# Designed miniproteins, single chains: the designs that were tried, part 48

Each design is a single chain, and the fold is of that chain. pLDDT is the mean over its residues in the fold that is shown.

## One batch from the design tools (miniprotein)

Design m1758
Fold by ESMFold2-Fast:
Structure m1758 (fold): chain A 62 residues (1-62)
Amino acid sequence: IGADDVARLAREHAESQGLSEEAVEAVARRAKEIAPTLKTAGEAMEAVQRLVAEAREEELRR
């Protein structure tokens, strides 16, 4: 799976969860950085879900 594909999935998932534009871009950027370590689509989905959950928790603490 490509880095741009992982970043796109992360952005779409973050947007669907109602994160701010700032948080969406942060999640997409981080997903792109870790994409080379991901070997399967399943690993990419797990990483995206984790990053979005962490960003959402951060936003809810504000």
Scores: mean pLDDT 78

Design m1759
Fold by ESMFold2-Fast:
Structure m1759 (fold): chain A 82 residues (1-82)
Amino acid sequence: SAEDKVYGYLLRAPEPKSVAEIAEALGLSRSTASRALRALERRGLITARRAPDGSRLYSARDEEGLDDIDRGVRELAAVVLG
């Protein structure tokens, strides 16, 4: 599906991407890419930010922040129990 293509592309992207860049890279229309991005954003799989030039930039949510939180929780538990 378009959602799977867009999500996979953003997971591999080194930086946030505009709808135009995503559409061009995947051979999708801007409307198709926009609908896929909206669906992924609604599902919490991606984030959207407004760039200083007024364009919207999209990136995949990674689990790295959750790993950092889990490390912090384990460290806090060791301090409290020790």
Scores: mean pLDDT 72

Design m1760
Fold by ESMFold2-Fast:
Structure m1760 (fold): chain A 74 residues (1-74)
Amino acid sequence: SAEDLIARIEELLESGLPADEVVRRVVALLREAGVARPDIARIAELVRKAMEAKTEEERERYLREVKELVRRAF
């Protein structure tokens, strides 16, 4: 489900892995879930921005956009 995928993405964001590795793993999860390529590209961009965010507020804003896009893709 979209919510299960979101939970796995959130777990990766909190994993302590480098941003490049988190983005790569999120892309793999989205591909396995059958998400369309343009949606994968946009979600990957937002995940990178969340990982590179300088403030928690900015990070949470990008994460909200990721959740919305994942829900729309299902």
Scores: mean pLDDT 87

Design m1761
Fold by ESMFold2-Fast:
Structure m1761 (fold): chain A 56 residues (1-56)
Amino acid sequence: SEEQEQKRRLVELMNRLILGEISIEEAKAEAERLKFSPELREMLEHLIELEKKVNA
């Protein structure tokens, strides 16, 4: 489904962010390019905040 495809792309984007391949701003720009729903963008922002707390 479209939702499953977008979630897969979210996981790929998070992996790239965790590996330092892209910045937070680049990840947000990529989400816009991939036309993430507002819900997926909020999920991305939430996951970024969790990543910062875990690796701080």
Scores: mean pLDDT 77

Design m1762
Fold by ESMFold2-Fast:
Structure m1762 (fold): chain A 70 residues (1-70)
Amino acid sequence: GSIESLKKAVEADPDNLGSLIGLGRLLEQEGRYEEAAKYYRRAAEVAEKQGFTKLAKELLEKAKELEQKA
């Protein structure tokens, strides 16, 4: 499935922002909020490392919201 494909993409390239964000979104859609938050946090760390400060902040806020639902 899509989650399995994105997990493989992240294993191959841990800094792949698109795959990390995609995993977060799909896990959120399935109600897997704790796992979704973990991928959004990882995406935020990668975004910050790559200089995408605004995106990193938005992803971190999303992770915090999901952690409150978990």
Scores: mean pLDDT 85

Design m1763
Fold by ESMFold2-Fast:
Structure m1763 (fold): chain A 107 residues (1-107)
Amino acid sequence: DKIEKIKEIVGPKLTELVQKFMAEASEESKKEFEKKLEESVIKIANSKNEKEFVQAYIDLARAIAEQAAKDNLTDVQAKAQALADALQTYLDTGNLELLEEEVKKIK
């Protein structure tokens, strides 16, 4: 199941980025992000296919990057953007092996 493999590859890194963002961000940026996180959780749960699922993950990673940028959290912003870019490349190519390699580089 490709969706389960994507969850295994991306899920831990998304969780790390959310935790780091929540530890470092301002209360204002946290509140804005919590709204986006709720929207993303609903989209992920309601995804009907792999494309919708991957797009929801891209949208979540981009939301982290956008809110991190507002607080000058440059490391979180760069890593969240790299994750969004890796997922976008996967959406365009279907190359799961490349997705795993790109996600592993985000340290």
Scores: mean pLDDT 86

Design m1764
Fold by ESMFold2-Fast:
Structure m1764 (fold): chain A 55 residues (1-55)
Amino acid sequence: EEIEELRKALEVAQKAADDVFSGKNKEKAIEELKRVAEETSPYGREFVERVLKSL
């Protein structure tokens, strides 16, 4: 369960990072990451928050 949620969070984070690296709208990517953090487990939320801080 938590592993599956973490995998989904990882996929969203990877896509968002790729979008930012490609010069796309980083604010939209950040918004999507925040949304995923709210939906996922506490463990997944912690991971997504770390990604947000690195962006």
Scores: mean pLDDT 69

Design m1765
Fold by ESMFold2-Fast:
Structure m1765 (fold): chain A 55 residues (1-55)
Amino acid sequence: MVEELLERLRELGLSDEAIANVRITVEDFGWTEEELESILKMAERGLAEGAARRA
């Protein structure tokens, strides 16, 4: 469900405003769960690589 993907984005450290913007984008552009999952995976990868570079 889209809401479960939004909760995972919140756990990744996105602000409430960013999550609200994602919700609006889903409603306005009709993004599928698969599209949201792809974005979530890219965000997870980016955070992991960023943490590795800072460490």
Scores: mean pLDDT 70

Design m1766
Fold by ESMFold2-Fast:
Structure m1766 (fold): chain A 57 residues (1-57)
Amino acid sequence: SEAEKLEKEGKEAEKKGDLETAAKLYSQASIAAERAGDLEKAKELYEKALRLASQVP
C-alpha cells in the first residue's frame, strides 16, 4: 500500500540519520493509512513522526 511504501522510505531516512526527512515521510504515511481506513496504523505513524520532529533543532 501507499502507507507501507512511505513507511519504508521513512525508515530508510531514519537509518541514514535524516530525521527531518524521516518525520515528513512518516507523517505522509500516516495520512495514507488514514485514507485507507487504518486508523490504528495512522496513529502509530503520526506519533513516530512527532517524536522524530521533536528531535530536529
Scores: mean pLDDT 82

Design m1767
Fold by ESMFold2-Fast:
Structure m1767 (fold): chain A 93 residues (1-93)
Amino acid sequence: ALDEALERIVETLVNAVGQDVPRRVLLGELTRLLQEAGVSPERARALAQAILDRMLAAGILEEVDAETVRFVGSREEARAAAEALAEEVRAEL
């Protein structure tokens, strides 16, 4: 379940390249996928926020405004970075 949820997170991020996404929607989707994988609600929320912050720091996401993020770079770059983030999440569980 966890590996499947992390794979779905990776594919969701790769497929969003070039799109503007409301920050709340992205956090909600990441939290939902983590909870479906058996992560507790509190930990899932914290991990979803950490994933978002890491994607911003890695340059996969750019802030368009206070409520909206944009996926940037190539699909290949997004996949590599998302897979690295998934490994970090797996190591914390």
Scores: mean pLDDT 76

Design m1768
Fold by ESMFold2-Fast:
Structure m1768 (fold): chain A 70 residues (1-70)
Amino acid sequence: MEADREKLLAMARKAQEALEKAKELGNQEAVKKLLEGFNEAMLTYQDTGDVDKAAEILEKTIKEVEEKLK
């Protein structure tokens, strides 16, 4: 449980950093996608309690946004 919590918190921090970077670049599509991914991960966690699945959704969203910003 602690390891799963650490993983989710780490992904949330990376999503926050990606969100700040997208805002600084003025990339509104990236900002919207990160917010949608965050919301999807939170809803998945609330509905299923599956921290790994929620973290995976968030990690996938971050990578997709980073590819578009590169």
Scores: mean pLDDT 77

Design m1769
Fold by ESMFold2-Fast:
Structure m1769 (fold): chain A 63 residues (1-63)
Amino acid sequence: MSLAEALRRTAVWAAKQGRYDLALASIRKLAELGHREAVRQTADELEKLGYHDLAAEVRKLAE
């Protein structure tokens, strides 16, 4: 598993646990590493799971 995939899975897991700060920290790390596509994919996944507000915050990090 790549570091990008590990950070994506951590963000989704953290969101499901209600740990939104940890989810955002994992996504910020993805953005810092230049994985903009992984950030967008994670935002789309969070939106499909019903975490609409968190998905909107994550999309801002891809810009």
Scores: mean pLDDT 83

Design m1770
Fold by ESMFold2-Fast:
Structure m1770 (fold): chain A 57 residues (1-57)
Amino acid sequence: DIEKEAINLAIELAKKGYSPAQIAEKVYQFALEKGLSKEEAERIALRALVYANLVNS
């Protein structure tokens, strides 16, 4: 759901050549739009970024 959607979004952004900082920002905004708190959105953005980095490895 929200976590899986965030991870999939981060992976797609990584494939499109977005930087880690841009991916984190876009995923953070996505999570906020889904109704998560700032703290929850930050945790999900960081977790999704880790998975996106694995795709580039």
Scores: mean pLDDT 81

Design m1771
Fold by ESMFold2-Fast:
Structure m1771 (fold): chain A 84 residues (1-84)
Amino acid sequence: SMALDEGEILASFARIYIALAKIYASQGKLEEAEESLRKAIELAKKVAELGDEETAREILEEVARLAEEFGLEELAEEARRELE
C-alpha cells in the first residue's frame, strides 16, 4: 500500500539523518548533529503512526544511543520518552 511505501521512505530518511548526525559529530558540529537527530525522531514518530512500530523503535533506540554518546542528554531523554 502507499502507506507502507511511505513508511519505508520515511525510515530511510531517518537513517540518512542519523548518518548526517554521525558526520557532524565527528567534525565537532554538535548543534547540527542534534538537529539531524531531532529530525530522525520526528520521522520515526511518523513511521510508528503508519504502523511500523518495530522500525520506529529501532530508529529511536539508535538516536538515544548516539545522543548519549555525543553528550546530548536532553535529546537522549526525549528519544527514550518516545520509546515509552
Scores: mean pLDDT 87

Design m1772
Fold by ESMFold2-Fast:
Structure m1772 (fold): chain A 88 residues (1-88)
Amino acid sequence: MELAEEVKEIFASHGIAVSDEEAEWIAQILEGDKRALEALEKILREISEGKLTYDELVGMTTEELAERYGISRKSAIRLKQVIQTFHL
């Protein structure tokens, strides 16, 4: 299964439209990091459930993201780059 397609499906399941080029770029940033992808899915779910705002998410440091989602700093850096891509 193509990682870019999986990214599109995850975002679409939470009501977020992603272009083919955006999904491909996100997949490249993630570099197959399954923990970062799982954390991204949790973030989108928390936002859709009203448990997290986008402003709170953007304001988090790499260390705060790593702590909150139980991921490494490296995974949190990848996740932070993905979040910045979706800044509308």
Scores: mean pLDDT 77

Design m1773
Fold by ESMFold2-Fast:
Structure m1773 (fold): chain A 61 residues (1-61)
Amino acid sequence: ERDVEVARLANQAIKAAEAGDKETAERYLDELVRLLQEMGASPEAIEQTRRVLKEELEKAA
């Protein structure tokens, strides 16, 4: 359910980054982090997810 939504937001962030749309990619990343917080994810899990997506964004930029 919510894990499917998390995966979709992550994929959308990566696709936006690959398209060179850094602003849209960062927006999806923020939405993903918000959802993870609502699901009670640990701060460590949230930071890990943020790091992975930011690394992908930096590669695309």
Scores: mean pLDDT 75

Design m1774
Fold by ESMFold2-Fast:
Parts: sequence; C-alpha cells; structure tokens
Structure m1774 (fold): chain A 60 residues (1-60)
Amino acid sequence: SEEDIKKEIEEIEKEIEKLEELVKQAEANNAPQEYIDALKEILEIKKKNAEIYIEELKKM
C-alpha cells in the first residue's frame, strides 16, 4: 500500500511536470487565455491530488 501510494505520487508528479511545460509553451506562443487558464486549473487540481497522497503517506 505504501509502494502503491508512492507510485501514484510519481505518476501525478510526472503529469504536473508535463502540464507546467505545456503552460510555459502556451504562454510563450501567446495561446488563447482560455486555454492557458484551463491548463492552470488542471495543474492546480493535480497539485492538490499530489498533496493529499503525500499527506496520507506521512500518516502511515
């Protein structure tokens, strides 16, 4: 269960890195603000999910 939580954290961290790069590219290319805002919203949701799993791991 600890190993499974660690794997989930690793996967979410990879998704966060990819989303952060997408935001960077979108901003550099002057993408529509609605698209950038949507990416940032998804990024914040992923960060919150990672925090929940990290907090759960610390309580084990």
Scores: mean pLDDT 84

Design m1775
Fold by ESMFold2-Fast:
Structure m1775 (fold): chain A 56 residues (1-56)
Amino acid sequence: SQTLLDVVRHDLGLSDEEIAEVQALKDLDEAARYLMEKTGLSPEQARGAAEAILAA
């Protein structure tokens, strides 16, 4: 079964390195901002993706 992290990784085309970088931030707002800049997601979508990555 796929985790939310696996879904986010595949949908956004994020590398293992980029996932690790987001996890290292430990701040939801900074993680969401990073994802918005990298992927062009809306603020709401970026927050959801950041939550999934930081929870993993």
Scores: mean pLDDT 77

Design m1776
Fold by ESMFold2-Fast:
Structure m1776 (fold): chain A 70 residues (1-70)
Amino acid sequence: GLEEAKELLRKALEALRAGDVEEARELIEQAIEEAKDDPVLLHSLEQALRALEEGDEVTALAALHEAIKS
């Protein structure tokens, strides 16, 4: 649910700040599954995942920060 999505998102931010891109990606994918009923949070998480797939860590971090605020 939303609480699980927020916890996974927090862990994804920590992983990405530590340079663990693969761990961050896996945590974001798990957060997306938990955020199914929150379209605003889901959109931000999907943007973060796509940015990581493209190698754009700066955009991914920005999207994760927006996701936390929602």
Scores: mean pLDDT 82

Design m1777
Fold by ESMFold2-Fast:
Structure m1777 (fold): chain A 58 residues (1-58)
Amino acid sequence: SKEEVIEKARELIKKHGPNNLSDEEQEELAELLSKFSEDEQEEIIAEIVKIGEEESSK
């Protein structure tokens, strides 16, 4: 589900920071995103960006 992808991204961002995801982690997220429509991918990416901004403030 979209929530599962968002939660996985949240865990990775908390672990490594939003700008420090490994190539393998980025590929895994891209693979998960590819299962959704372009509109759904934009929604998921917007949520991930918001999480990254919130975590960067800590």
Scores: mean pLDDT 74

Design m1778
Fold by ESMFold2-Fast:
Structure m1778 (fold): chain A 72 residues (1-72)
Amino acid sequence: LAEAVEEAGRYFKEKAASLTKDPKVLELAEKVEEEAKKLAEAIRAGDKEAAEEYKKRAEELFKEVLELIAKE
């Protein structure tokens, strides 16, 4: 599961880069990958509370990226 979360974050960043060259959108997509990495580490450590927080942060950043792409 942790590896799948990391891969999903990386895939999202790569896909965002294929849709836009806006550096602000790319920076936010990179933050999604970082939060996914933190979520994966929390899952491996068995820290359920940290995993939930990183999941929420990744989801919020993901929504922000989608909103920016939808405007273009």
Scores: mean pLDDT 76

Design m1779
Fold by ESMFold2-Fast:
Structure m1779 (fold): chain A 91 residues (1-91)
Amino acid sequence: LDPEELLKKGEEAYEKGDKETAANFYYQAGMAYYRLGDYEKAIEAFKKAIEASGGKDPNAYRLLAQAYYHLGKFDEARELYKKAVEIEKEK
């Protein structure tokens, strides 16, 4: 499936208040961009997934960190990994 089509479906779900479905489509779009090597667009999609999930999914932050690592943005990736650890401690 086209990652741009997946982003569009995520946006439609988010506007309808179905944040769980929106997060799922955004993750799928992010993974599709990641697989294509478009790490900048993967980052945008993963950020939308984090917003739709309420920012409390540590796995979303880890995926975002991995995309930053692929771009050589190690400081940003490190901060995102720390955020994932913080979320895991907030049970």
Scores: mean pLDDT 82

Design m1780
Fold by ESMFold2-Fast:
Structure m1780 (fold): chain A 55 residues (1-55)
Amino acid sequence: SEAAERAAEVERRIRELLEAGRSREEIKQTLVDEGVDPTLVDLALAELEREREAG
C-alpha cells in the first residue's frame, strides 16, 4: 500500500539520520521540517524500536 511504502521511506530516512549521529528529537524535527507528518514519524520510530527489541 502507499502508506506502507511511505512508512518504509521514512524508516530509511530515520536510519540515515541515526547513522549521522542525530537524536530521536532531532530526527523528528528534521523530518517535520521536511514536511513529513509527525504522527507518521512517531509510528516509524516505534516500529524501528520494536524491530530492535525483537532482534
Scores: mean pLDDT 77

Design m1781
Fold by ESMFold2-Fast:
Structure m1781 (fold): chain A 77 residues (1-77)
Amino acid sequence: SKEKEAEELLNKGIEAYKNKDYKKAAELFEEALKINPDSEIAPAAYGLLIESYEKLGDEEKAKKVAEELEKLLEKKK
């Protein structure tokens, strides 16, 4: 299912993040969100993607992802 695929990508991204491979982590979190942007894991994937871009020094991408997360959280009110 799309849910399982997104969760698997999230877990792989977390492993990359723990290994300080922030570029690979960001790519994996982006793939997870592309597959299922409104899933239960989406807020976690967005948060970790923001942190990954911050670690890479890409403030512009971190900002855009933060705006996407805010839009998702507004939908859940």
Scores: mean pLDDT 84

Design m1782
Fold by ESMFold2-Fast:
Structure m1782 (fold): chain A 58 residues (1-58)
Amino acid sequence: TPLDELVERFKKAQSEEEKLRIAAEAFALGTVLPTKEGVQFAAANLERVKQLAEELRK
């Protein structure tokens, strides 16, 4: 599934804006990144992740 690719991209992300985009892509798919770091990032940035995910869903 595309989710494994998102997990690898999140691990390699070097900026908070890249992490935000990847977390939002997972959220737009109706899920969260299945890692502790991914879950914590989404929880800490929930409003921004939800807003960006809504734009990505279109």
Scores: mean pLDDT 79

Design m1783
Fold by ESMFold2-Fast:
Structure m1783 (fold): chain A 108 residues (1-108)
Amino acid sequence: MDEFFVRLQEKIQRGEVLTPDERKKLAEALEEAAKYTSPEAQKILNEVAEFLRSKDELTPEEIEEVFRKVVEARQIDVDEGLANGDPATLDEAHERVAKVDELLNKAF
């Protein structure tokens, strides 16, 4: 996510905007990632995807909010893995985080 966020921030700072296709790809990537997350994280990722689909353009503040929500969803999965103290649950949380990062990197 950090590399994706940095690239996105640089693009906007240069006066470049997310194209409709880029926003669609990001929304699709979040919807796909949501299938592999916990129910609480899934809700957040789907809400962010709907927000991306509803907007013609994103302000820098709206993009920061999008990525803050994606980070929040990832943290929920990590916290669930850690709280259970079960290696299998921790491995599942790691797999979910890795899938979200892979899908977001592929969207850009």
Scores: mean pLDDT 70

Design m1784
Fold by ESMFold2-Fast:
Structure m1784 (fold): chain A 65 residues (1-65)
Amino acid sequence: DLERSPDPLGVGRIFEILGRKYLKEGKYEEAAKFFEMASQAYRLAGHTDFAKRAEELAKEAKEKA
């Protein structure tokens, strides 16, 4: 059995904040990785809209890298 994660929604928000910070600093590879992790966390939390937004942010970061 998969053990219950502490708070997937909260984890997703933390990764999104980090991704946005790195994106603003021009660290596009790091930003993309954090947005990908945020998307996975949001998906685990059942928030498809947040997951899709994080995927779009990861794509934008990858295009700039």
Scores: mean pLDDT 79

Design m1785
Fold by ESMFold2-Fast:
Structure m1785 (fold): chain A 69 residues (1-69)
Amino acid sequence: MTTEEVKEQVRGAAAAFASAAAAESPERRAAVQRAAEEFMRAATEAAASLPGAEEIRRLAEELVAEIRA
């Protein structure tokens, strides 16, 4: 898997989490935000051996912040 493929998957997942977080229930929103954080951590760990690992880490941090906004 390439750095670009991981970045694309991370962006796609973030869009899905953002849509789910737009749900009306505060409890549901909080659960979705936690799931997004867990997913982004797992993706960062999986990508740790790639040359662009730091880029993926920064992207994941930005997207988690966006989902929480």
Scores: mean pLDDT 75

Design m1786
Fold by ESMFold2-Fast:
Formats: structure tokens, sequence, C-alpha cells
Structure m1786 (fold): chain A 56 residues (1-56)
């Protein structure tokens, strides 16, 4: 029936959307980790710069 085809299409679309959302969430989590690592490196570099400036 046409209604069964519509229900199947909607279910497939929802499953595809859910899979893509999970993939995006995992990619965003990795980006956040990479950005936090970069921020820590920059913070350490800035602290070393401040320390050197305090000695001068």
Amino acid sequence: SLDEQRENALKAAKEAFTRRLKEIQEQLSQIVRDLNDLLEQLTKAFEELIKKLKEE
C-alpha cells in the first residue's frame, strides 16, 4: 500500500538521520579534544613567555 511505502520511507530517513547525527557528534567530540590539546599547548607557551618577561 501507499501508506506502507510512506512509513518505510520515513523509517529509513529517520535511521539515516540518526546515523549521520551520531557520526557528526563523534567528529565534533574529536575536534573538541584536538582544540583542548592546542589550547593547553598555547597556554603553556604563554605562561613561559610571561615568565621570561617577568625576568627582564
Scores: mean pLDDT 87

Design m1787
Fold by ESMFold2-Fast:
Structure m1787 (fold): chain A 84 residues (1-84)
Amino acid sequence: EEDLKIGEYYLEKGDIFNAIGYYRSAIKKNPNDAEAHLGLGKAYLKAGNYEKAIEWFQKALDIDPNNEEAKKYLEEAQKKLREA
């Protein structure tokens, strides 16, 4: 998905605002895109919004329960929220 790849590009650059926009566009085109939900979680995690990061990682796991990357990031976001 093109929007997913563009979202990943902006996330890598640290442009969280544009990354979120493209990941949301990817989800609108494919609501079951687990990678786009994972990407949104990563963007919110980088922004320090741990509650939203947890929400989007949980949604990614609802779509793909065996995604080890989403499980790992969910644990990280939960730990960060406890430390906040």
Scores: mean pLDDT 87

Design m1788
Fold by ESMFold2-Fast:
Structure m1788 (fold): chain A 87 residues (1-87)
Amino acid sequence: EEEIREKMRELVRQMLAIDERVKALNTELEKNKDNPEKQKEIIDELFDLGVEAVKLAVDLVVYANELGRRHEIGEMTAELEAELAAD
């Protein structure tokens, strides 16, 4: 479980880094309202960052589902051990 949690923390850190870059690019886009060429460059970079964020989000969901599945198995095992100890 800890390995999955560490992987999820790493993905969250990468997503936060993307969020900070997106905020910086949105500020730059606002400053360059009168520069269409610069706006296109910023929009293209925002699109690439969006694609990367979706990939990270999908990986995070996969790890979250695996962690949930392991917790469910752990709870079922504990319940079965308690039942066997009673009998």
Scores: mean pLDDT 77

Design m1789
Fold by ESMFold2-Fast:
Structure m1789 (fold): chain A 67 residues (1-67)
Amino acid sequence: PPPGTYTITNIGDRPALDFQRGPLAPGESVTGYVSSVKQLEDGDLVIYLASTGRVILADPKDLKITP
């Protein structure tokens, strides 16, 4: 998505990796300014939150990204 403020929700049944705060558990959400999103060769998304330097790594099927 373009840069902006988004809420990222783990809609899967397993934790999503958050390198700054620890895992984002199923049903948990984080809101912040998303500076970039990259898709890795295995299909996982890497989401960068600019304000805190937070990085979320998860399968796109397990994430809901809402403005």
Scores: mean pLDDT 75

Design m1790
Fold by ESMFold2-Fast:
Structure m1790 (fold): chain A 60 residues (1-60)
Amino acid sequence: SLEEKLGELFRKVIEKIRTLRKTDPSKAEEANKIYREAVKAYLDGDYEKAMELFEKALEL
């Protein structure tokens, strides 16, 4: 389901941020900011925007 896919992306982004904090703290801060915006989009019911933002965070 879309919710399951979003849950997987959420987990991957958290793992990415944790890894980046050890190697590139500035990218970790950027990823964390994008993550917060993705969560906001999800809470607003904008699942497409939430997915786009999670995928952008994973590119860092």
Scores: mean pLDDT 85

Design m1791
Fold by ESMFold2-Fast:
Structure m1791 (fold): chain A 76 residues (1-76)
Amino acid sequence: SELLRELRIFREVAVARGLLSDEEVALLDQLIAALEAGDWEAAKKVSAELLQYLRRLGAEDPERLRAFAAEVEARL
Protein backbone atom coordinates (compact mmCIF):
# COMPACT_ATOMS: atom_id res chain seq x y z
CA SER A 1 0.00 0.00 0.00
CA GLU A 2 1.26 3.47 -0.96
CA LEU A 3 -0.20 4.95 2.23
CA LEU A 4 1.57 2.36 4.41
CA ARG A 5 4.90 3.11 2.69
CA GLU A 6 4.38 6.86 3.30
CA LEU A 7 3.46 6.27 6.96
CA ARG A 8 6.63 4.20 7.50
CA ILE A 9 8.74 7.06 6.06
CA PHE A 10 6.83 9.50 8.32
CA ARG A 11 7.67 7.27 11.31
CA GLU A 12 11.39 7.07 10.45
CA VAL A 13 11.70 10.86 10.04
CA ALA A 14 9.65 11.60 13.19
CA VAL A 15 11.86 9.29 15.29
CA ALA A 16 15.11 10.63 13.76
CA ARG A 17 14.06 14.25 14.50
CA GLY A 18 12.77 13.48 18.01
CA LEU A 19 9.35 14.78 16.96
CA LEU A 20 7.41 12.01 18.73
CA SER A 21 7.74 10.60 22.25
CA ASP A 22 7.94 6.82 22.75
CA GLU A 23 4.20 6.87 23.58
CA GLU A 24 3.38 8.73 20.35
CA VAL A 25 5.62 6.39 18.30
CA ALA A 26 3.59 3.50 19.80
CA LEU A 27 0.38 5.22 18.59
CA LEU A 28 1.84 5.53 15.08
CA ASP A 29 2.83 1.84 15.17
CA GLN A 30 -0.76 1.02 16.24
CA LEU A 31 -2.10 3.05 13.29
CA ILE A 32 0.15 1.19 10.82
CA ALA A 33 -0.86 -2.18 12.33
CA ALA A 34 -4.59 -1.28 12.23
CA LEU A 35 -4.36 -0.22 8.57
CA GLU A 36 -2.47 -3.43 7.65
CA ALA A 37 -5.21 -5.47 9.40
CA GLY A 38 -8.06 -3.46 7.81
CA ASP A 39 -9.29 -2.39 11.27
CA TRP A 40 -10.80 0.96 10.28
CA GLU A 41 -12.32 1.72 13.72
CA ALA A 42 -8.94 1.33 15.45
CA ALA A 43 -7.26 3.33 12.65
CA LYS A 44 -9.75 6.22 13.04
CA LYS A 45 -9.25 6.40 16.82
CA VAL A 46 -5.43 6.36 16.66
CA SER A 47 -5.41 8.85 13.75
CA ALA A 48 -7.48 11.30 15.82
CA GLU A 49 -5.02 11.04 18.74
CA LEU A 50 -1.98 11.59 16.47
CA LEU A 51 -3.66 14.52 14.70
CA GLN A 52 -4.32 16.22 18.07
CA TYR A 53 -0.61 15.89 18.88
CA LEU A 54 0.51 17.29 15.49
CA ARG A 55 -1.89 20.26 15.79
CA ARG A 56 -0.48 21.02 19.26
CA LEU A 57 3.10 20.78 17.93
CA GLY A 58 2.25 23.05 14.98
CA ALA A 59 0.89 25.69 17.36
CA GLU A 60 3.89 25.46 19.73
CA ASP A 61 6.72 24.99 17.21
CA PRO A 62 5.69 25.65 13.57
CA GLU A 63 9.33 25.70 12.34
CA ARG A 64 9.97 22.20 13.69
CA LEU A 65 6.80 20.89 12.02
CA ARG A 66 7.76 22.54 8.68
CA ALA A 67 11.28 21.01 8.79
CA PHE A 68 9.74 17.61 9.52
CA ALA A 69 7.26 17.91 6.62
CA ALA A 70 10.05 18.91 4.21
CA GLU A 71 12.17 15.87 5.16
CA VAL A 72 9.21 13.47 4.79
CA GLU A 73 8.44 14.94 1.34
CA ALA A 74 12.11 14.56 0.31
CA ARG A 75 11.97 10.82 1.16
CA LEU A 76 8.68 10.11 -0.65
Scores: mean pLDDT 77

Design m1792
Fold by ESMFold2-Fast:
Structure m1792 (fold): chain A 58 residues (1-58)
Amino acid sequence: MELEYDPDASPEELRALHERLVREIERLLARGELSQAEADDALRALDEGLRVQLERAR
């Protein structure tokens, strides 16, 4: 899973990417390819990354 956001992306593009990455993490968790702890950590990192990028996009 790549947790990278394009700093030049629009807020809508950042949210769309966030939603896609969240779905990928959920899929990996459901398949047992990712532990619950790793999924929770990755989701937290995505939420924080999105928040930082949205603040910069303002």
Scores: mean pLDDT 74

Design m1793
Fold by ESMFold2-Fast:
Structure m1793 (fold): chain A 65 residues (1-65)
Amino acid sequence: SLLDEIEELLKKHVSEELREKILEAIKKGDFETAERLLVEAYLRGEISAEVANKLGRLLREWESK
């Protein structure tokens, strides 16, 4: 599923603590918080631009459902 793909990418590329926060925001429908957390991770150098862009696109697809 789309959520499984998001979870897999987060597990591979971000810390467990950040992954849990982002997934909690998604489950609450708080996509602004989820996107902000991804941007902050990118700015800290925790994830690459490619990963950040892919996750951002997947989040927008999930929000539209």
Scores: mean pLDDT 82

Design m1794
Fold by ESMFold2-Fast:
Structure m1794 (fold): chain A 75 residues (1-75)
Amino acid sequence: MEEEIIKEGLEYYEKGVEAFRNGDWEKAVEYFRKAAELFEKVPDNPLARHLAEVARRMAESAEKGIEVRKKLEKQ
């Protein structure tokens, strides 16, 4: 049960990393947010809490990438 949730979260995190590597910032944000949501379902697990923080920060980094790209493409 907890193991299944953490496993699913890690699968979304890996998809987020793949999208991030491919420059697909929008998909990276979606996948990292899904990973964080899953890890947050097991808040009493210290590893899951840490992974949720990491996934959240990765989503923030991807969002910043999108904003920088938008500003460069608009000019």
Scores: mean pLDDT 82

Design m1795
Fold by ESMFold2-Fast:
Parts: C-alpha cells; sequence; structure tokens
Structure m1795 (fold): chain A 86 residues (1-86)
C-alpha cells in the first residue's frame, strides 16, 4: 500500500520535524519521497509497512482530537492522510 501524508499550513519547525521523521523511515527501508511547496509538506511512502500505517493513523486521530482538520482517504492501494495545521 502507498501512504501519502499531506501537511498544510506547516510552520518551519513542524515541517523540519516531519521531514526528519521521513528521513528516518527511509533509513528503516521504506521508499520515501518528500515534496515541499510553500507551507505544504507532502510525504509519499511506497509499500508502507502496516506498522507505519497504524502509527500514522493513530497520530492523525490524535491530531483530530486536538482540533486539527484531518482527512483520511483510501483510493485503490493508496491511503492519503491530510492534516491542516492552520
Amino acid sequence: MKLVVVLKGASPTTMTAWALRAIGWELEGHNVTIRIEGDTLTITIENASQELIDELLEEAERLRKEGYKVEIKEEGDTLTITIDLE
């Protein structure tokens, strides 16, 4: 399964923290692509492990409970988690 994490309205600190996490996932053997456009960070993980998917879904639900707008969408073999940090 392909996992896509989209962070909108990310501060430079939040963007740096998530980019470092993405580098960590690549070092763990995941195929990771990072794209930065303005204040939007997109992390694409090809063939994400179920453990990583579960971790990020749990974090997305926590962020939703904290008041952030979170959208989780599954289309085919792609799971997209969009977090609006504004």
Scores: mean pLDDT 84

Design m1796
Fold by ESMFold2-Fast:
Structure m1796 (fold): chain A 68 residues (1-68)
Amino acid sequence: AEELARAAVEAAAAGDVAGAAAAIRKGYEEAGEAFKEAVARVAEENREKLTEESGEVLRIAYAEALEA
């Protein structure tokens, strides 16, 4: 889960919605709701490297990953 949370945050930082969504989807398959906390922690650890755009990409990726 931690590795996937890191991948999701890194993809979001790069503007890669599809990559972030794929990581989030797999992370939820492995850890369920706990994955959201893992992503939040990794994002907080890297807050100085994330932009406004990165946050928007992450939000869009969550919607894409968790919608059927």
Scores: mean pLDDT 77

